# Ledger of designs, part 74: designed miniproteins, single chains, continued (4)

Each design is a single chain, and the fold is of that chain. pLDDT is the mean over its residues in the fold that is shown.

## One batch from the design tools (miniprotein)

Design m14562
Fold by ESMFold2-Fast:
Structure m14562 (fold): chain A 76 residues (1-76)
Amino acid sequence: MFSEELKKKAEEDAIKIAKEIAGEDAEIVSLRIREINGKIVVDIVVRKGDTVTYVTVTFDKNGNVISVKTVSTPAV
């Protein structure tokens, strides 16, 4: 189990990354934090206009970003 401080920092860092990808004014539609095999995985769905971007950020046990995966799709 990860500390609340580490999970909160991962959430904040993942939101920052998602907004850097989709735009500062992008709306966060959903956010989910998962703990998988000693890693923190944050799944974020952001919407900007007619575009929905799925961002998955994986953090190691020390809170360092390991990977960022993005998929964008038209919402309409």
Scores: mean pLDDT 80

Design m14563
Fold by ESMFold2-Fast:
Structure m14563 (fold): chain A 74 residues (1-74)
Amino acid sequence: SRAEFAARLARALRVLEEELDDELVDKAHAIVEEGVGLLDAGEPIAAVRERVVARLREIGVPEDVLERVRRILE
């Protein structure tokens, strides 16, 4: 459900806050908020998930942290 996926986005953000330095946390927060906005706008869950992961990778989130985020968003 959308509500369940929104809760998963919030959980993924907590992991990012724990694992990243302050500068990357600010960027990650903006990316997750963009994802929530897309979800609210009616974008498919699969499209939001892939975009959030791709954007986090683009800003330099480490692969081990990205794998953990991907598992949360499944």
Scores: mean pLDDT 86

Design m14564
Fold by ESMFold2-Fast:
Structure m14564 (fold): chain A 78 residues (1-78)
Amino acid sequence: SVRALVVLATPGPTEVRLVAYLAERTGSTVTLVERLAEAVVPNTSNEELEAAAAPFAEEALALAKAAGAQTGGVVDAS
């Protein structure tokens, strides 16, 4: 699911919340995460996925700061 792809895009819980928040509010992070997930072959390890996703987590954080987005909030999946 789209939410599962967002969760896989970040190395830790705070970054997961940030990426999920940005995906819900902006849409751009969802697109980046989807493209990353599609580029990854089946059975790629979580460790390899996290390493590949780390730069996108940094970009998402930079976008959040530029857009004035908040961190640490709960993202409603509805």
Scores: mean pLDDT 44

Design m14565
Fold by ESMFold2-Fast:
Structure m14565 (fold): chain A 88 residues (1-88)
Amino acid sequence: SADDFLRFLRLEVIYATSYRLSQTNDRQQQLDIMRRRVRVEREIRRLVEAGDLDRARQVVDDFFDDLGISDQQREQIRQRARDIMRQS
């Protein structure tokens, strides 16, 4: 469903954010990461509500790229999100 897809994308954004925050002690970088997260979460909700699922997926992928998250870490984050969705 669209709600399940939005929840999956939100979990990816949450775990990506948590991972990057764990990689820095710089207050300004932490604040910038948190601001980007809020903007991305708002945008994906808007796009999913509009039925633009491909663009919502792209926004999350761009967020991973902007944070410099490796392909290996990206797959681990996606797997964590899938595991949480299965427990719901």
Scores: mean pLDDT 88

Design m14566
Fold by ESMFold2-Fast:
Structure m14566 (fold): chain A 79 residues (1-79)
Amino acid sequence: MITDEELELIRETLRYMAELYEKSKNPEYQKLAPAYRAIAELPDDVLREILQKAREKGGNLFDALLEAAVELGYIEPVL
């Protein structure tokens, strides 16, 4: 079960990832910044659904969060 504290930690991490990628000199990372920012601002119930699906995928959590958000229709495909 995903706790509210855990959900808020993920949200803050997504915001930091967005800021980090926005400041990147690599255009491929810059393309990901708006997607991570969009996920970070989704309602708690939606973000919890995305996080559950991402955890089931395994691998890199942030890549899985992005993939889960696209598959569930909450954001547009980045590439």
Scores: mean pLDDT 81

Design m14567
Fold by ESMFold2-Fast:
Structure m14567 (fold): chain A 65 residues (1-65)
Amino acid sequence: MAEEEAKEALENSPLERIINAIKALMKVKKVPEKVIEEKIKILNDESNEEKRIKLLAEIIKELKE
């Protein structure tokens, strides 16, 4: 609950800042650069906010577990 509320608060921040933070985390986790670039491109290209939130949630979930 509290973690989801914090995630929703981050979604109200500039998208570029959130993307940069996730990109840095993926690099620390040794995610292949091609995968990082692909996921970031999908996030930037997605204009629907609900779909973007779902994509962000999936990436964060993969990074934490």
Scores: mean pLDDT 67

Design m14568
Fold by ESMFold2-Fast:
Structure m14568 (fold): chain A 104 residues (1-104)
Amino acid sequence: MKKAEEAGEKIVEAAKSGDLEKLEEASKEALEAAKEFGEEGALIAAKGAYKGLVIAFKQGNLEVAEKAVETIDELAELAPENFELQIIRGLAGIMLGVLKLVNS
């Protein structure tokens, strides 16, 4: 589980700095942790990615927000029966939709 938490923390740090390359790397680590630890790993990593999305939303950084949502979607596909993760996926989609409307 520590690996999933660390991947989530790296996503948050990348989102704060707006560093898309670090965000790509952290997203890959999150997906690997989810494959290693299953549903619990996917949920922990998705919570970190969602926190990164909230930061991107506050900063108005559409590119970072899109990557965070993509990561959450991929994690949610690895744990389709996890109700909390599917709720996180839905909320992430709504936040991205709002950010796109504000930036159009």
Scores: mean pLDDT 87

Design m14569
Fold by ESMFold2-Fast:
Structure m14569 (fold): chain A 71 residues (1-71)
Amino acid sequence: KIHTIQVTGGRVVGNIVTYTGIDTDTGQPVTLTIDTLTKEATLTYNSTGETLKGKVVSITADGIVKVEVTE
């Protein structure tokens, strides 16, 4: 599955990028954590605490991040 996140904020600490944003399909607030060395992404739905793991497929300059989640 591909999840599309509209980024509203973010920070970088070493090789870890943490974005805050909105899942465009559900409208739910999410936190997306990306390890830039492994391309592994962790997508957390802030309201439920549900955590999905995947890989980053694309990042655009407009703040759209696509993550492929294996479920």
Scores: mean pLDDT 79

Design m14570
Fold by ESMFold2-Fast:
Structure m14570 (fold): chain A 93 residues (1-93)
Amino acid sequence: DKVVEEAKQQIRQALDTIDDRAQLKTLINRIVRETIFKVAEELNVPEGLALMVTGDVQAQITQAIDTNDDRQAIYQQIGNILNLAYEQLRSSA
């Protein structure tokens, strides 16, 4: 999905640019919310499901950032989280 791939690119840029974990989490959580809501709109997914998926994805991404020191590992984990979120939204549409 183009929206998910564009989000991954923005997240990679954030990981390459921002050293502060709190700032990084704030920016990535914003990208994630925007991405999930765009995908939900495309797939006609109910807002309630989009909100639940957003919260779950944000929690998983926060854990990935807080538990990993390697930016490449964080990027790969976030990519997998977003792929699974997309499939969940698609299957719920």
Scores: mean pLDDT 83

Design m14571
Fold by ESMFold2-Fast:
Structure m14571 (fold): chain A 82 residues (1-82)
Amino acid sequence: MKVKKLTKEELLKGLDEFFEMLDATVAATPDPARARNLVLAYLRLAMREISEIEDEELKKLAYEYLKKWREEHYPDVPVPEL
């Protein structure tokens, strides 16, 4: 049975690809209120996926990376509550 543990490199690459898709989706949305709601929905999805990471240190790293990315790209959008 091939059990593949999530590595730090795989986690960060996955987050980068997710954020690239989110940014492209927001760029295609001209309504600023709708764009903000999309960012919130995607951040909530990312937080839910991150919450399922079994490795506590990787989970913390993922949340920190998500927070930094949000602060750099969408500082006016709050971190969603689950």
Scores: mean pLDDT 75

Design m14572
Fold by ESMFold2-Fast:
Structure m14572 (fold): chain A 95 residues (1-95)
Amino acid sequence: SNQEKAQQILDKYDQQILQLTSQYQDLLDNNAPQSEIEKVVEQIRQVVRDMVEELKKYLSDEEVYEILEGKAREALSRRWYTLADVFREAAEEVR
C-alpha cells in the first residue's frame, strides 16, 4: 500500500536524520567551527527535503504536512530546536 511504502521511507530517513542530529549536537558540545556546524545543518535540510519528495510520491500534501508537524513537535520536546525549525520550514513549503 502507499502507507506501507511511506513508512519504509520514514524509517530510512529517520535513521539518517537522527545520525546527523547526533553529529550536530557533538559539534556544538565540542565548540566546532561555525562553518562545520552550518554544513551539518544544510545536510539535515537536504535529507528532510529528499524525504518530503519521496513521501509525496505516495502521500497527499496534507498527510506529508501532518507528518512534518509531528516530527517538529517531537524535536521541540527533545529541545532539538534547529531540527524542529527544519521540519517546520519543510511543512510550510508543502502547504
Scores: mean pLDDT 89

Design m14573
Fold by ESMFold2-Fast:
Structure m14573 (fold): chain A 70 residues (1-70)
Amino acid sequence: GMNPEAFRKAAEAARAAGDERKALIYEITYHVLEGDFEKAEELAKRYLEVTGDEKLAQALINTAKAMLER
């Protein structure tokens, strides 16, 4: 099964390598798997600021928001 701790470690490794884009994707995945959708939405907004990738950022924000409205 998907292990949240593996994504947390992957995010840390990506950040240490200077790959903030991958680090943010892994951190967002970790928080989604943990059920922390407020933090996932915050990190998705940060992903937009860092990368300018509006399509993926908006999809991540909309997913987190939909889970919070349940």
Scores: mean pLDDT 80

Design m14574
Fold by ESMFold2-Fast:
Structure m14574 (fold): chain A 88 residues (1-88)
Amino acid sequence: SMELREETINLFRLTVNISAAYLYLRLARKHSAPQDLIDGLEALIRELRQLHRDFLAGRLSVRETRERIDRLTERLDALEARLNAHIA
């Protein structure tokens, strides 16, 4: 169904973004990135994990989940760009 497809995409995006954020946090710590970047990654991981819990618990609509993922992805992309500038 369309709903199953959209929910599967949301689940995939959440799982990938959580894994990427943890990887970026590990690299930020390894390369002694500025504390504000580390704090930003830790805060984003907390928000991603809370969104993942709310999504799996059925507390959010497919659309609300997608919109929250979009906003958190934009923040993750910005933190990735800052980390990349620091280490390369």
Scores: mean pLDDT 92

Design m14575
Fold by ESMFold2-Fast:
Structure m14575 (fold): chain A 81 residues (1-81)
Amino acid sequence: DLADEIVRNRDHETFLALLEERRELLEEQVKQGKADPEMAELTREAIELAEERIRAGEAPREAVEAALAEMEPRARELAAL
């Protein structure tokens, strides 16, 4: 789990690298038709928000949790379609 890996290291550069890896995997999944494009877009936005918050000096775990919380209502709306 990405969140568990982020908590483990507590190194913001390592966490940013893990987020970048997750973005690359997401792009590959979209390219292969294995991910819904709208949900993938929300996931990209969450990754970008987490990266911005970490670069602004927020703790990586809190940054990721906050980014996911901001995307949650929109993800639920898409799932309800």
Scores: mean pLDDT 73

Design m14576
Fold by ESMFold2-Fast:
Structure m14576 (fold): chain A 93 residues (1-93)
Amino acid sequence: SEEGMKLSVEVAKRMKPVLDEFKKENPELYEAALNDSPLLERMSPSGLYALSQGDTETARTAVEGMTLATRSADIARKLTDIIEEVEKEYEES
């Protein structure tokens, strides 16, 4: 649903500061992870929805977050925590 896609976009937006900090602390690992995976070819549904709305920054953040989660247990955990928080807020609304 469009509502579900908007919820997924909210997850991507909340991931941006996590990815910015990871890039600052681990610039070589960040670049290696993204270079090992064609960024645009791994576009998630939330990234595609953001792109359809003209939000290229959120689309990029969604792809980067998913890619880095495969390389860093810390990023994977933070992504899971954000998903659970957003889902809880959605259920309470």
Scores: mean pLDDT 68

Design m14577
Fold by ESMFold2-Fast:
Structure m14577 (fold): chain A 64 residues (1-64)
Amino acid sequence: MDKEAEEKIKKGLEEMKKGLEKVREGAEKGDIKGVTKGIGDALRGIGDAIDAALAAGKPLSEVK
């Protein structure tokens, strides 16, 4: 498996976790802006991880 794709997947998952922590902290404080930003960060992390996984699953996708 491509190390680059694996690193991208891990980065996406870490970003998702950080986004979820922001959501939790914002919810505890009643900070809707912080919650919204955390959700956006988490969704972006998930999207990046999915794209990296799909690229790794296709032999032709990382050819440029």
Scores: mean pLDDT 73

Design m14578
Fold by ESMFold2-Fast:
Structure m14578 (fold): chain A 85 residues (1-85)
Amino acid sequence: ALQEAMAELDELRKEAEATLDPATAARVREIVNLLQAGILNLAAGKEEASREYLEKARQLVEEHKLPKEVADRIYAAIDRIEELL
């Protein structure tokens, strides 16, 4: 489950780099890095730290007003990670 979530996030980052403008792709990369840090902290048993990374990622999606398709995929990833908490 966690390895699968990590792989899906890496694919989202690569797809964004290939298909979106550089500024938006950089923001997706930043959010993916936060979510991957959340997964690694969850795998280490650090649930509170994981929650903090997920919350930061959610805030960046709202702040940068990412395209709906990209935002929906990020929220789906956050929900999936929270399901494992």
Scores: mean pLDDT 82

Design m14579
Fold by ESMFold2-Fast:
Structure m14579 (fold): chain A 92 residues (1-92)
Amino acid sequence: MREKEARALRAFSETTAKALEAAGLKELAELVREIGELGVEYLENPSEEILERIDKLLEELGEKYKSLSEEDQKKFDEALAAGRAAGLAAYA
């Protein structure tokens, strides 16, 4: 059901964002939250406009990630892993 997918996506994005904030990566946390919110909106009301907005935010996230130090990239990777675990648990 789309409700399980939406719940998993919310758990993933919010857990990732909180971990990023705790690591001092506030800008990346805000981008992850925005992407998550748009992703949920897309699941409820699919549109090309929402996809375009998600693509732009993902591109910005990728560019910011590449500009991070190796240490901060590791922090991002750890936050993403925590988010994935939370999303999977919420989907079950």
Scores: mean pLDDT 85

Design m14580
Fold by ESMFold2-Fast:
Structure m14580 (fold): chain A 97 residues (1-97)
Amino acid sequence: TQELLDKIKKEMKSVGVDELRGLTAEDALTYRLYTDDGLSQQEIAEKLGISQSTVSKRLQKATQNTKELIDQLKSSGFTQDEIAKLLDLSKGTVSRL
């Protein structure tokens, strides 16, 4: 609905994209290293000084929360291009979720 679209746009202006996705800064960093930098879960674990299981949990949470938000935005009439721009994700990432 138009009311929902206006609310989402207002929230995007007042809060960070990561907050809208329900992610911590650490979850968001882990997701960007995986999606944007193309690092493996092992490389991310070594770089951040955490276990691979922690990386896996962060990626699963980030992927699920992002997918849920993408589904809500699609239901509200946003295109994949608009969603990618709003969430600071590649169009390919939005398409795969």
Scores: mean pLDDT 71

Design m14581
Fold by ESMFold2-Fast:
Structure m14581 (fold): chain A 70 residues (1-70)
Amino acid sequence: SDLELERKYSVKLANLVRDKKFDEAIKLIIEYAKEKNLQVTKLSIYSALLFYGRIFNLDEEEIKKAVEKV
């Protein structure tokens, strides 16, 4: 189901962000957007990473720096 696929994607993304695997997290966001035929921007990538980053109390500047490389 779409709901189960969305949940699996969200869990995987959250785990990558928690583990500070930002390059892999960004790649996952881009690939998921391609599969769903959605537009991805640096802002949309940053927003997704920042959402999980704040949950795990991560450094926002490290997240910004990772997104700038895209």
Scores: mean pLDDT 85

Design m14582
Fold by ESMFold2-Fast:
Parts: C-alpha cells; sequence; structure tokens
Structure m14582 (fold): chain A 87 residues (1-87)
C-alpha cells in the first residue's frame, strides 16, 4: 500500500531528526564545557593563551551544534509533510 511506504519513510525522517538533535545537544554540552574551562583559566590563572584555545574549541562545537540543529529541523519538516500526505 502507498500509505505504508510513506509511513516507513516518515519514521526514517523522524528517527534521523531525533539523531541529529542528539548530536546538536552533545555539541552544545561540549561548547559549554570548553567555554567554562576558558573562563576558569582567565579567572584563576590569567592564562589568556590557554583560555583562547578553549574559546576557539567552544566556537567550533557551537558551529557543529548549529549545523546539527538545522539538519534536525529539515528532517522533522520532511516527516511532517509525509504525515499530512498519509492523513
Amino acid sequence: KEKEKLEKLRKIYEEGAKNAQAVADRFAQLAADHRAKGERLLTESGDVEAAAKHFAQSDAYDVGRQNATAAAERLKKKAEELKKKIE
């Protein structure tokens, strides 16, 4: 049945969106951890160069978070479009 094929595809996009969101959540945590480490280095030791490296790593993880979030939203939208066709 056509509806059965669309339902299977919808579930694949839903699973992909959940996986992409999990990746985004992990990158967000890594970005926050590196930001906190950089701030602590500035506050406790005044090591500006070491702090800058942690801030750069935080920024890199934040870019990864943004990309993964965008992927999750695209996949979620595709799943919602398929759901409307199944209804």
Scores: mean pLDDT 87

Design m14583
Fold by ESMFold2-Fast:
Structure m14583 (fold): chain A 68 residues (1-68)
Amino acid sequence: SELEKQLKAIVEEFAKKAAEAKTDEELREILEESVKRIEELGKKYGDYELAEHWIGLLRHEVDELLAS
């Protein structure tokens, strides 16, 4: 679906930007930008469950990176 395609693109852009982040603050900022984009897509397409799933994956990834 178009929603899944756009969600995947946001997640891949997040991963690339997160790998380039130099500080915890930058990493958190990248996360919040990506979360906002995913939330807007979920609202636009009415698929909140899929949006929450991807947001959860991004938050988990950041928690793992911050624990390192």
Scores: mean pLDDT 84

Design m14584
Fold by ESMFold2-Fast:
Structure m14584 (fold): chain A 90 residues (1-90)
Amino acid sequence: APVATPEELAAYAAQLPALEAALEALYAELGLAPEASEQERIARLIEAGVLGDAAVLHAVRRGLSEEELRAAGISDERIRRLRAELRAIE
């Protein structure tokens, strides 16, 4: 199953604050309104080809439903894969 190793998890956790800052910078760079929903921001970044799986995993971890992810234009196969990755590291 696609899971992070303990070393990858530690490296990711160490970089998490910088990654969150980079995502905020990307939202600002794309001119997204501050009042835009997290779904809208993620959808725009995915459409622009700027965000990979890390941003979708962040949205899922924050409680976005599969239906909300589909409404944002994310494929069922991608949702299924990323959900499986999250469950595997629990």
Scores: mean pLDDT 57

Design m14585
Fold by ESMFold2-Fast:
Structure m14585 (fold): chain A 97 residues (1-97)
Amino acid sequence: MEALKLIKKSSEAIKKGDLDSALKYLREAVKEAEKQKDPSDEVLRGLVYNTSDLADKLGDKKLSEEVYKKGMEAIRKGDRKKALEIVREGVKKLEEL
């Protein structure tokens, strides 16, 4: 699944401190997930974790906590569309930093 490969690349970029590449891969991963009728829990959790972690690394701890708490809650409730919307909104806010 292309989204999972992009999530992995984003995670590796975050670990290396390459936050620009991390954001690029994360944005591409969101676009790939949006093409799927029903993205898996694994994809959605990966997107939530990476968006939250990247927000923290960029100094937006409030956005980090919001994406993690709301995103994980949406996944637990089976609202995959809402989880993806939360990640998309988070990524958009990170692009404005």
Scores: mean pLDDT 85

Design m14586
Fold by ESMFold2-Fast:
Structure m14586 (fold): chain A 57 residues (1-57)
Amino acid sequence: SDVASAGARDAGLAGGSMWGTVGDGENGVNGLRQGGASDDLIRAGESGLQRAKDNEK
């Protein structure tokens, strides 16, 4: 899924605080996994999700 995963890849590649909420980060990481993104892109998305969780505290 080239088109659907493109936005998720861009968010993952931004690596860090691109997620506005934990829910957005969870959806983004799931989108990367479902779209067949590389492990590196998934890790970047997970890093952003963790930062979103840290900001929630």
Scores: mean pLDDT 64

Design m14587
Fold by ESMFold2-Fast:
Structure m14587 (fold): chain A 66 residues (1-66)
Amino acid sequence: MKKVTIYVRKDDPEEAIERLKAELEAQGHEVEVVRFDSSHEAAKAAYKAGTTELRQRLHRISAELA
């Protein structure tokens, strides 16, 4: 089990965040969600953490729910 952080903007869809969190937890990860005021700051944090792919997955889920 490894801790994984999802970096999101505070107005990103909560349903998309919950779905991504549930998928990662089902894979045995402990998930933490960190919220930022801007999309740019969230993307920068994900890039530094090497989790840009998780942010891309969040946007894909959000698009499916819209």
Scores: mean pLDDT 80

Design m14588
Fold by ESMFold2-Fast:
Structure m14588 (fold): chain A 87 residues (1-87)
Amino acid sequence: MVPSENEILLGTIGGALNGGVRNGLLSAAIAQGLVDKFGETRDRALEIMEKLGVTELERAQIVTDAIENNLSSEEALERLEKAGLKR
């Protein structure tokens, strides 16, 4: 069977986290994951990430957590805001 979009994104992010994927592919996967998982809250999520100075790998982890836990855009944003409070 053709892998799902979530499986492709998780595989790409996982490979990048293990040093197996080129930065350009990781950036594309993160951008797609932000659209798919944050949707209407994408701009707010990006503002929080920018204020926190999160790395591309940390953005990948945030997207991966949202995909693996089947979070809504609102739930994903709430987790990101709570993560910001720990810094």
Scores: mean pLDDT 65

Design m14589
Fold by ESMFold2-Fast:
Structure m14589 (fold): chain A 72 residues (1-72)
Amino acid sequence: MREELEREIEEGVELIARAVVRTAFASPSFDEERAVELVRRSKSKTVLRAVIRESPDPRVVEAARERLEELE
C-alpha cells in the first residue's frame, strides 16, 4: 500500500537525518545559537524530529518542538 511504502521511505530518511544530527552535535565547532536559528528556519518535519530525538541540548530541542508544532 502507498502508506506502507511512504512509511518505509520516511523511516529511512529519518535514520539518515538522525545520524547527521548526531555527527553535527559531536563537532566542537557546533554553536548552540546557530543550531537554534537553523532549527527555527527548518521546514522539514523529519529533520526537526531527528533533532528532538538526538540533540543533547534542551534549548535546541525546545526550538525544534515549537517549530514542528508550527508546521503541523
Scores: mean pLDDT 71

Design m14590
Fold by ESMFold2-Fast:
Structure m14590 (fold): chain A 61 residues (1-61)
Amino acid sequence: SSQLVQQKQQVQAEVDRLLAQLEAAFADPSTPQEEIDRLLDELARLVDELQRLQQQIQQSQ
């Protein structure tokens, strides 16, 4: 459905934003490891959500 495609686009935008944050965090040697770990955990969660949405889109066709 169009709603699932729209949700996937929003999650992809969130992934892109989070990757930019991770890049900035890695570029700053003062960034705590806990913050990097948190960002990586968020990235893993969003990637899982993208996979679920892709599966749902395929099942709706």
Scores: mean pLDDT 84

Design m14591
Fold by ESMFold2-Fast:
Structure m14591 (fold): chain A 60 residues (1-60)
Amino acid sequence: MLADPAEVIALLRALGLPAGDVFDERVRTAVRGFQRLAGLPEDGVADEAVLAALRRAVAA
């Protein structure tokens, strides 16, 4: 149900969003910001929908 946190962190960094080495509150804040821009529920939970949206954003 939850995406691989290492992949989420790597994709957030690739998009220029602030992310540390671990999935912490800073990364959750970045996920919430991305969810808001992508039109996803702003809950800070990196699930498969968030992962798919991040992969699409990096590929664009």
Scores: mean pLDDT 73

Design m14592
Fold by ESMFold2-Fast:
Structure m14592 (fold): chain A 67 residues (1-67)
Amino acid sequence: MTKGQQILRVFFRGIAEAARARTEEELEAVRERTVAELRELGVSEEEAERMARTAVRLGVAIRELDE
């Protein structure tokens, strides 16, 4: 698996976990874990934080569409 594929896998997992989160504490945990995993893959702090926030936002939006 390429580095780019690993990054996308972490991003999509973040979306799925955020969609399953039931509390703000769980959403923050998903964000923090996603940032940490992206940084381990060599993503910059700024970009990892941006991607993690986007993943959480998308997951919440998916959850809201499903009610």
Scores: mean pLDDT 83

Design m14593
Fold by ESMFold2-Fast:
Parts: C-alpha cells; sequence; structure tokens
Structure m14593 (fold): chain A 109 residues (1-109)
C-alpha cells in the first residue's frame, strides 16, 4: 500500500528529527521529562520497525497510528520544556510537519 509506505517514511523522518532534538534538549529537560521522551521515542521506533515487518495492512495502520500518537507526545514535551532553544524548536517544528503528512497518508490508507 503506497499510502502506508509513505506514512512509515514520514514517521521515520519525524522520529530521527525528534531524536536529534532530544540530544540538544538533554540539559534543558527535567530528569522525569528526559526519561519520558526517551521511552516514547524508543517505543515509537519499535512500532515503526514492526510496521515495516508486517504484511497485514490493518496491523500496519494500527501500529503507525500508535507511533504517531507517541511522536506527537514526545514533540509536545520537547516544545514545552526546550522550545526556547531555537534549534530544538526548528527540529520539533519540522518533525511535526512530517507527522502531519503521515496522518494525511494514514487517512487515505
Amino acid sequence: DAYLEAAIEELEKALELLEEALELARPLLSPESLARVEALLAEARALLERARASTDPAEQKALLERAEDLLVEAANILEKEAGDNFEVQELVGIALLHIALAKRFLARA
């Protein structure tokens, strides 16, 4: 399914950008927020890997929708706690654009 593959690619780009934002944001986050963002990004990565391995379009869509929710939550924490850092804000903003594109592809899948 071309829409599911496009959604996977966009969420993978968002994950990479949020992982970069997290490395810059590390000294700006509380220990609790740092642990939460790390856990959210790790779970999103695992869900995206499972989506790529799945041959069931319904399972792929469900995994991608869950990965999207986790990436949005991670982006919101980074923006709230480290959004005063311009580079973090820029990376999070681009990641949210990729998430929005993935959501549009998922709606058509």
Scores: mean pLDDT 91

Design m14594
Fold by ESMFold2-Fast:
Structure m14594 (fold): chain A 69 residues (1-69)
Amino acid sequence: SLEEQRKTLQDLIASLKALLERESDPAKRARLQGLIDQLTQALNTDLSVQEYKDLIEQVTSQIEEILEG
């Protein structure tokens, strides 16, 4: 549901903020902040369930890339 997708996005923002607090690399911090900003903007945008799902999948992939680098 739309409410479930919004909750997932809020939980993801909280997780990213926790990662940002523990990250010392300035390049990784900048990328994490960019993802937080993108997801925060998405919460204020009228998106479909599919658009939220696609965004969550894209951001999750980018988090993995940041943590693996």
Scores: mean pLDDT 83

Design m14595
Fold by ESMFold2-Fast:
Structure m14595 (fold): chain A 83 residues (1-83)
Amino acid sequence: SSMEEEKLKKELAEYVEKARAALAAGDVEAMMQALLDGSKLLYHYYRKKENLPIPEGPLDPNDPRAKEAGERMLNLVQGKEEL
């Protein structure tokens, strides 16, 4: 639904902001955590869009959606993409 997409964009914006703030401060651990949290949020969204079950564990390294989510988070943090 549009409300679910709005909630996703808001939560992603918060993780992008956290990652950018951490990057500016030189806090590598905080930056990596924000990137992972945002990537996991995007990964779950991609799976929901395809009516796939949401995994309870970490990002599946064999799922191309996990790679896509991570690449998109990096692009968002670097300003190469917009929400």
Scores: mean pLDDT 83

Design m14596
Fold by ESMFold2-Fast:
Structure m14596 (fold): chain A 87 residues (1-87)
Amino acid sequence: SEAADTAALQAIARHELALLREAVEADPRVSPEQRAAIAGIIDDTEARLAAARTPAEAVAIMQEGGARLRAHFDANGLVLPPLQLPP
């Protein structure tokens, strides 16, 4: 069902964002200010994802969040690991 597909995408996206947050928090080379900014983007993406009603909305929210993360990492000379959505 669309609701089940949306829930599955939300769970996968949440898992990927949690892994990214752990990686950033564990990296002593990321400044406290950079860590706070990245956490803010993750938190905002999570909040929007929780409100998603369709698979298309969940994908769009994750793509927007991924783009914001990429822009922040690029601006700060950091390398963002690839975020994976399910096939």
Scores: mean pLDDT 82

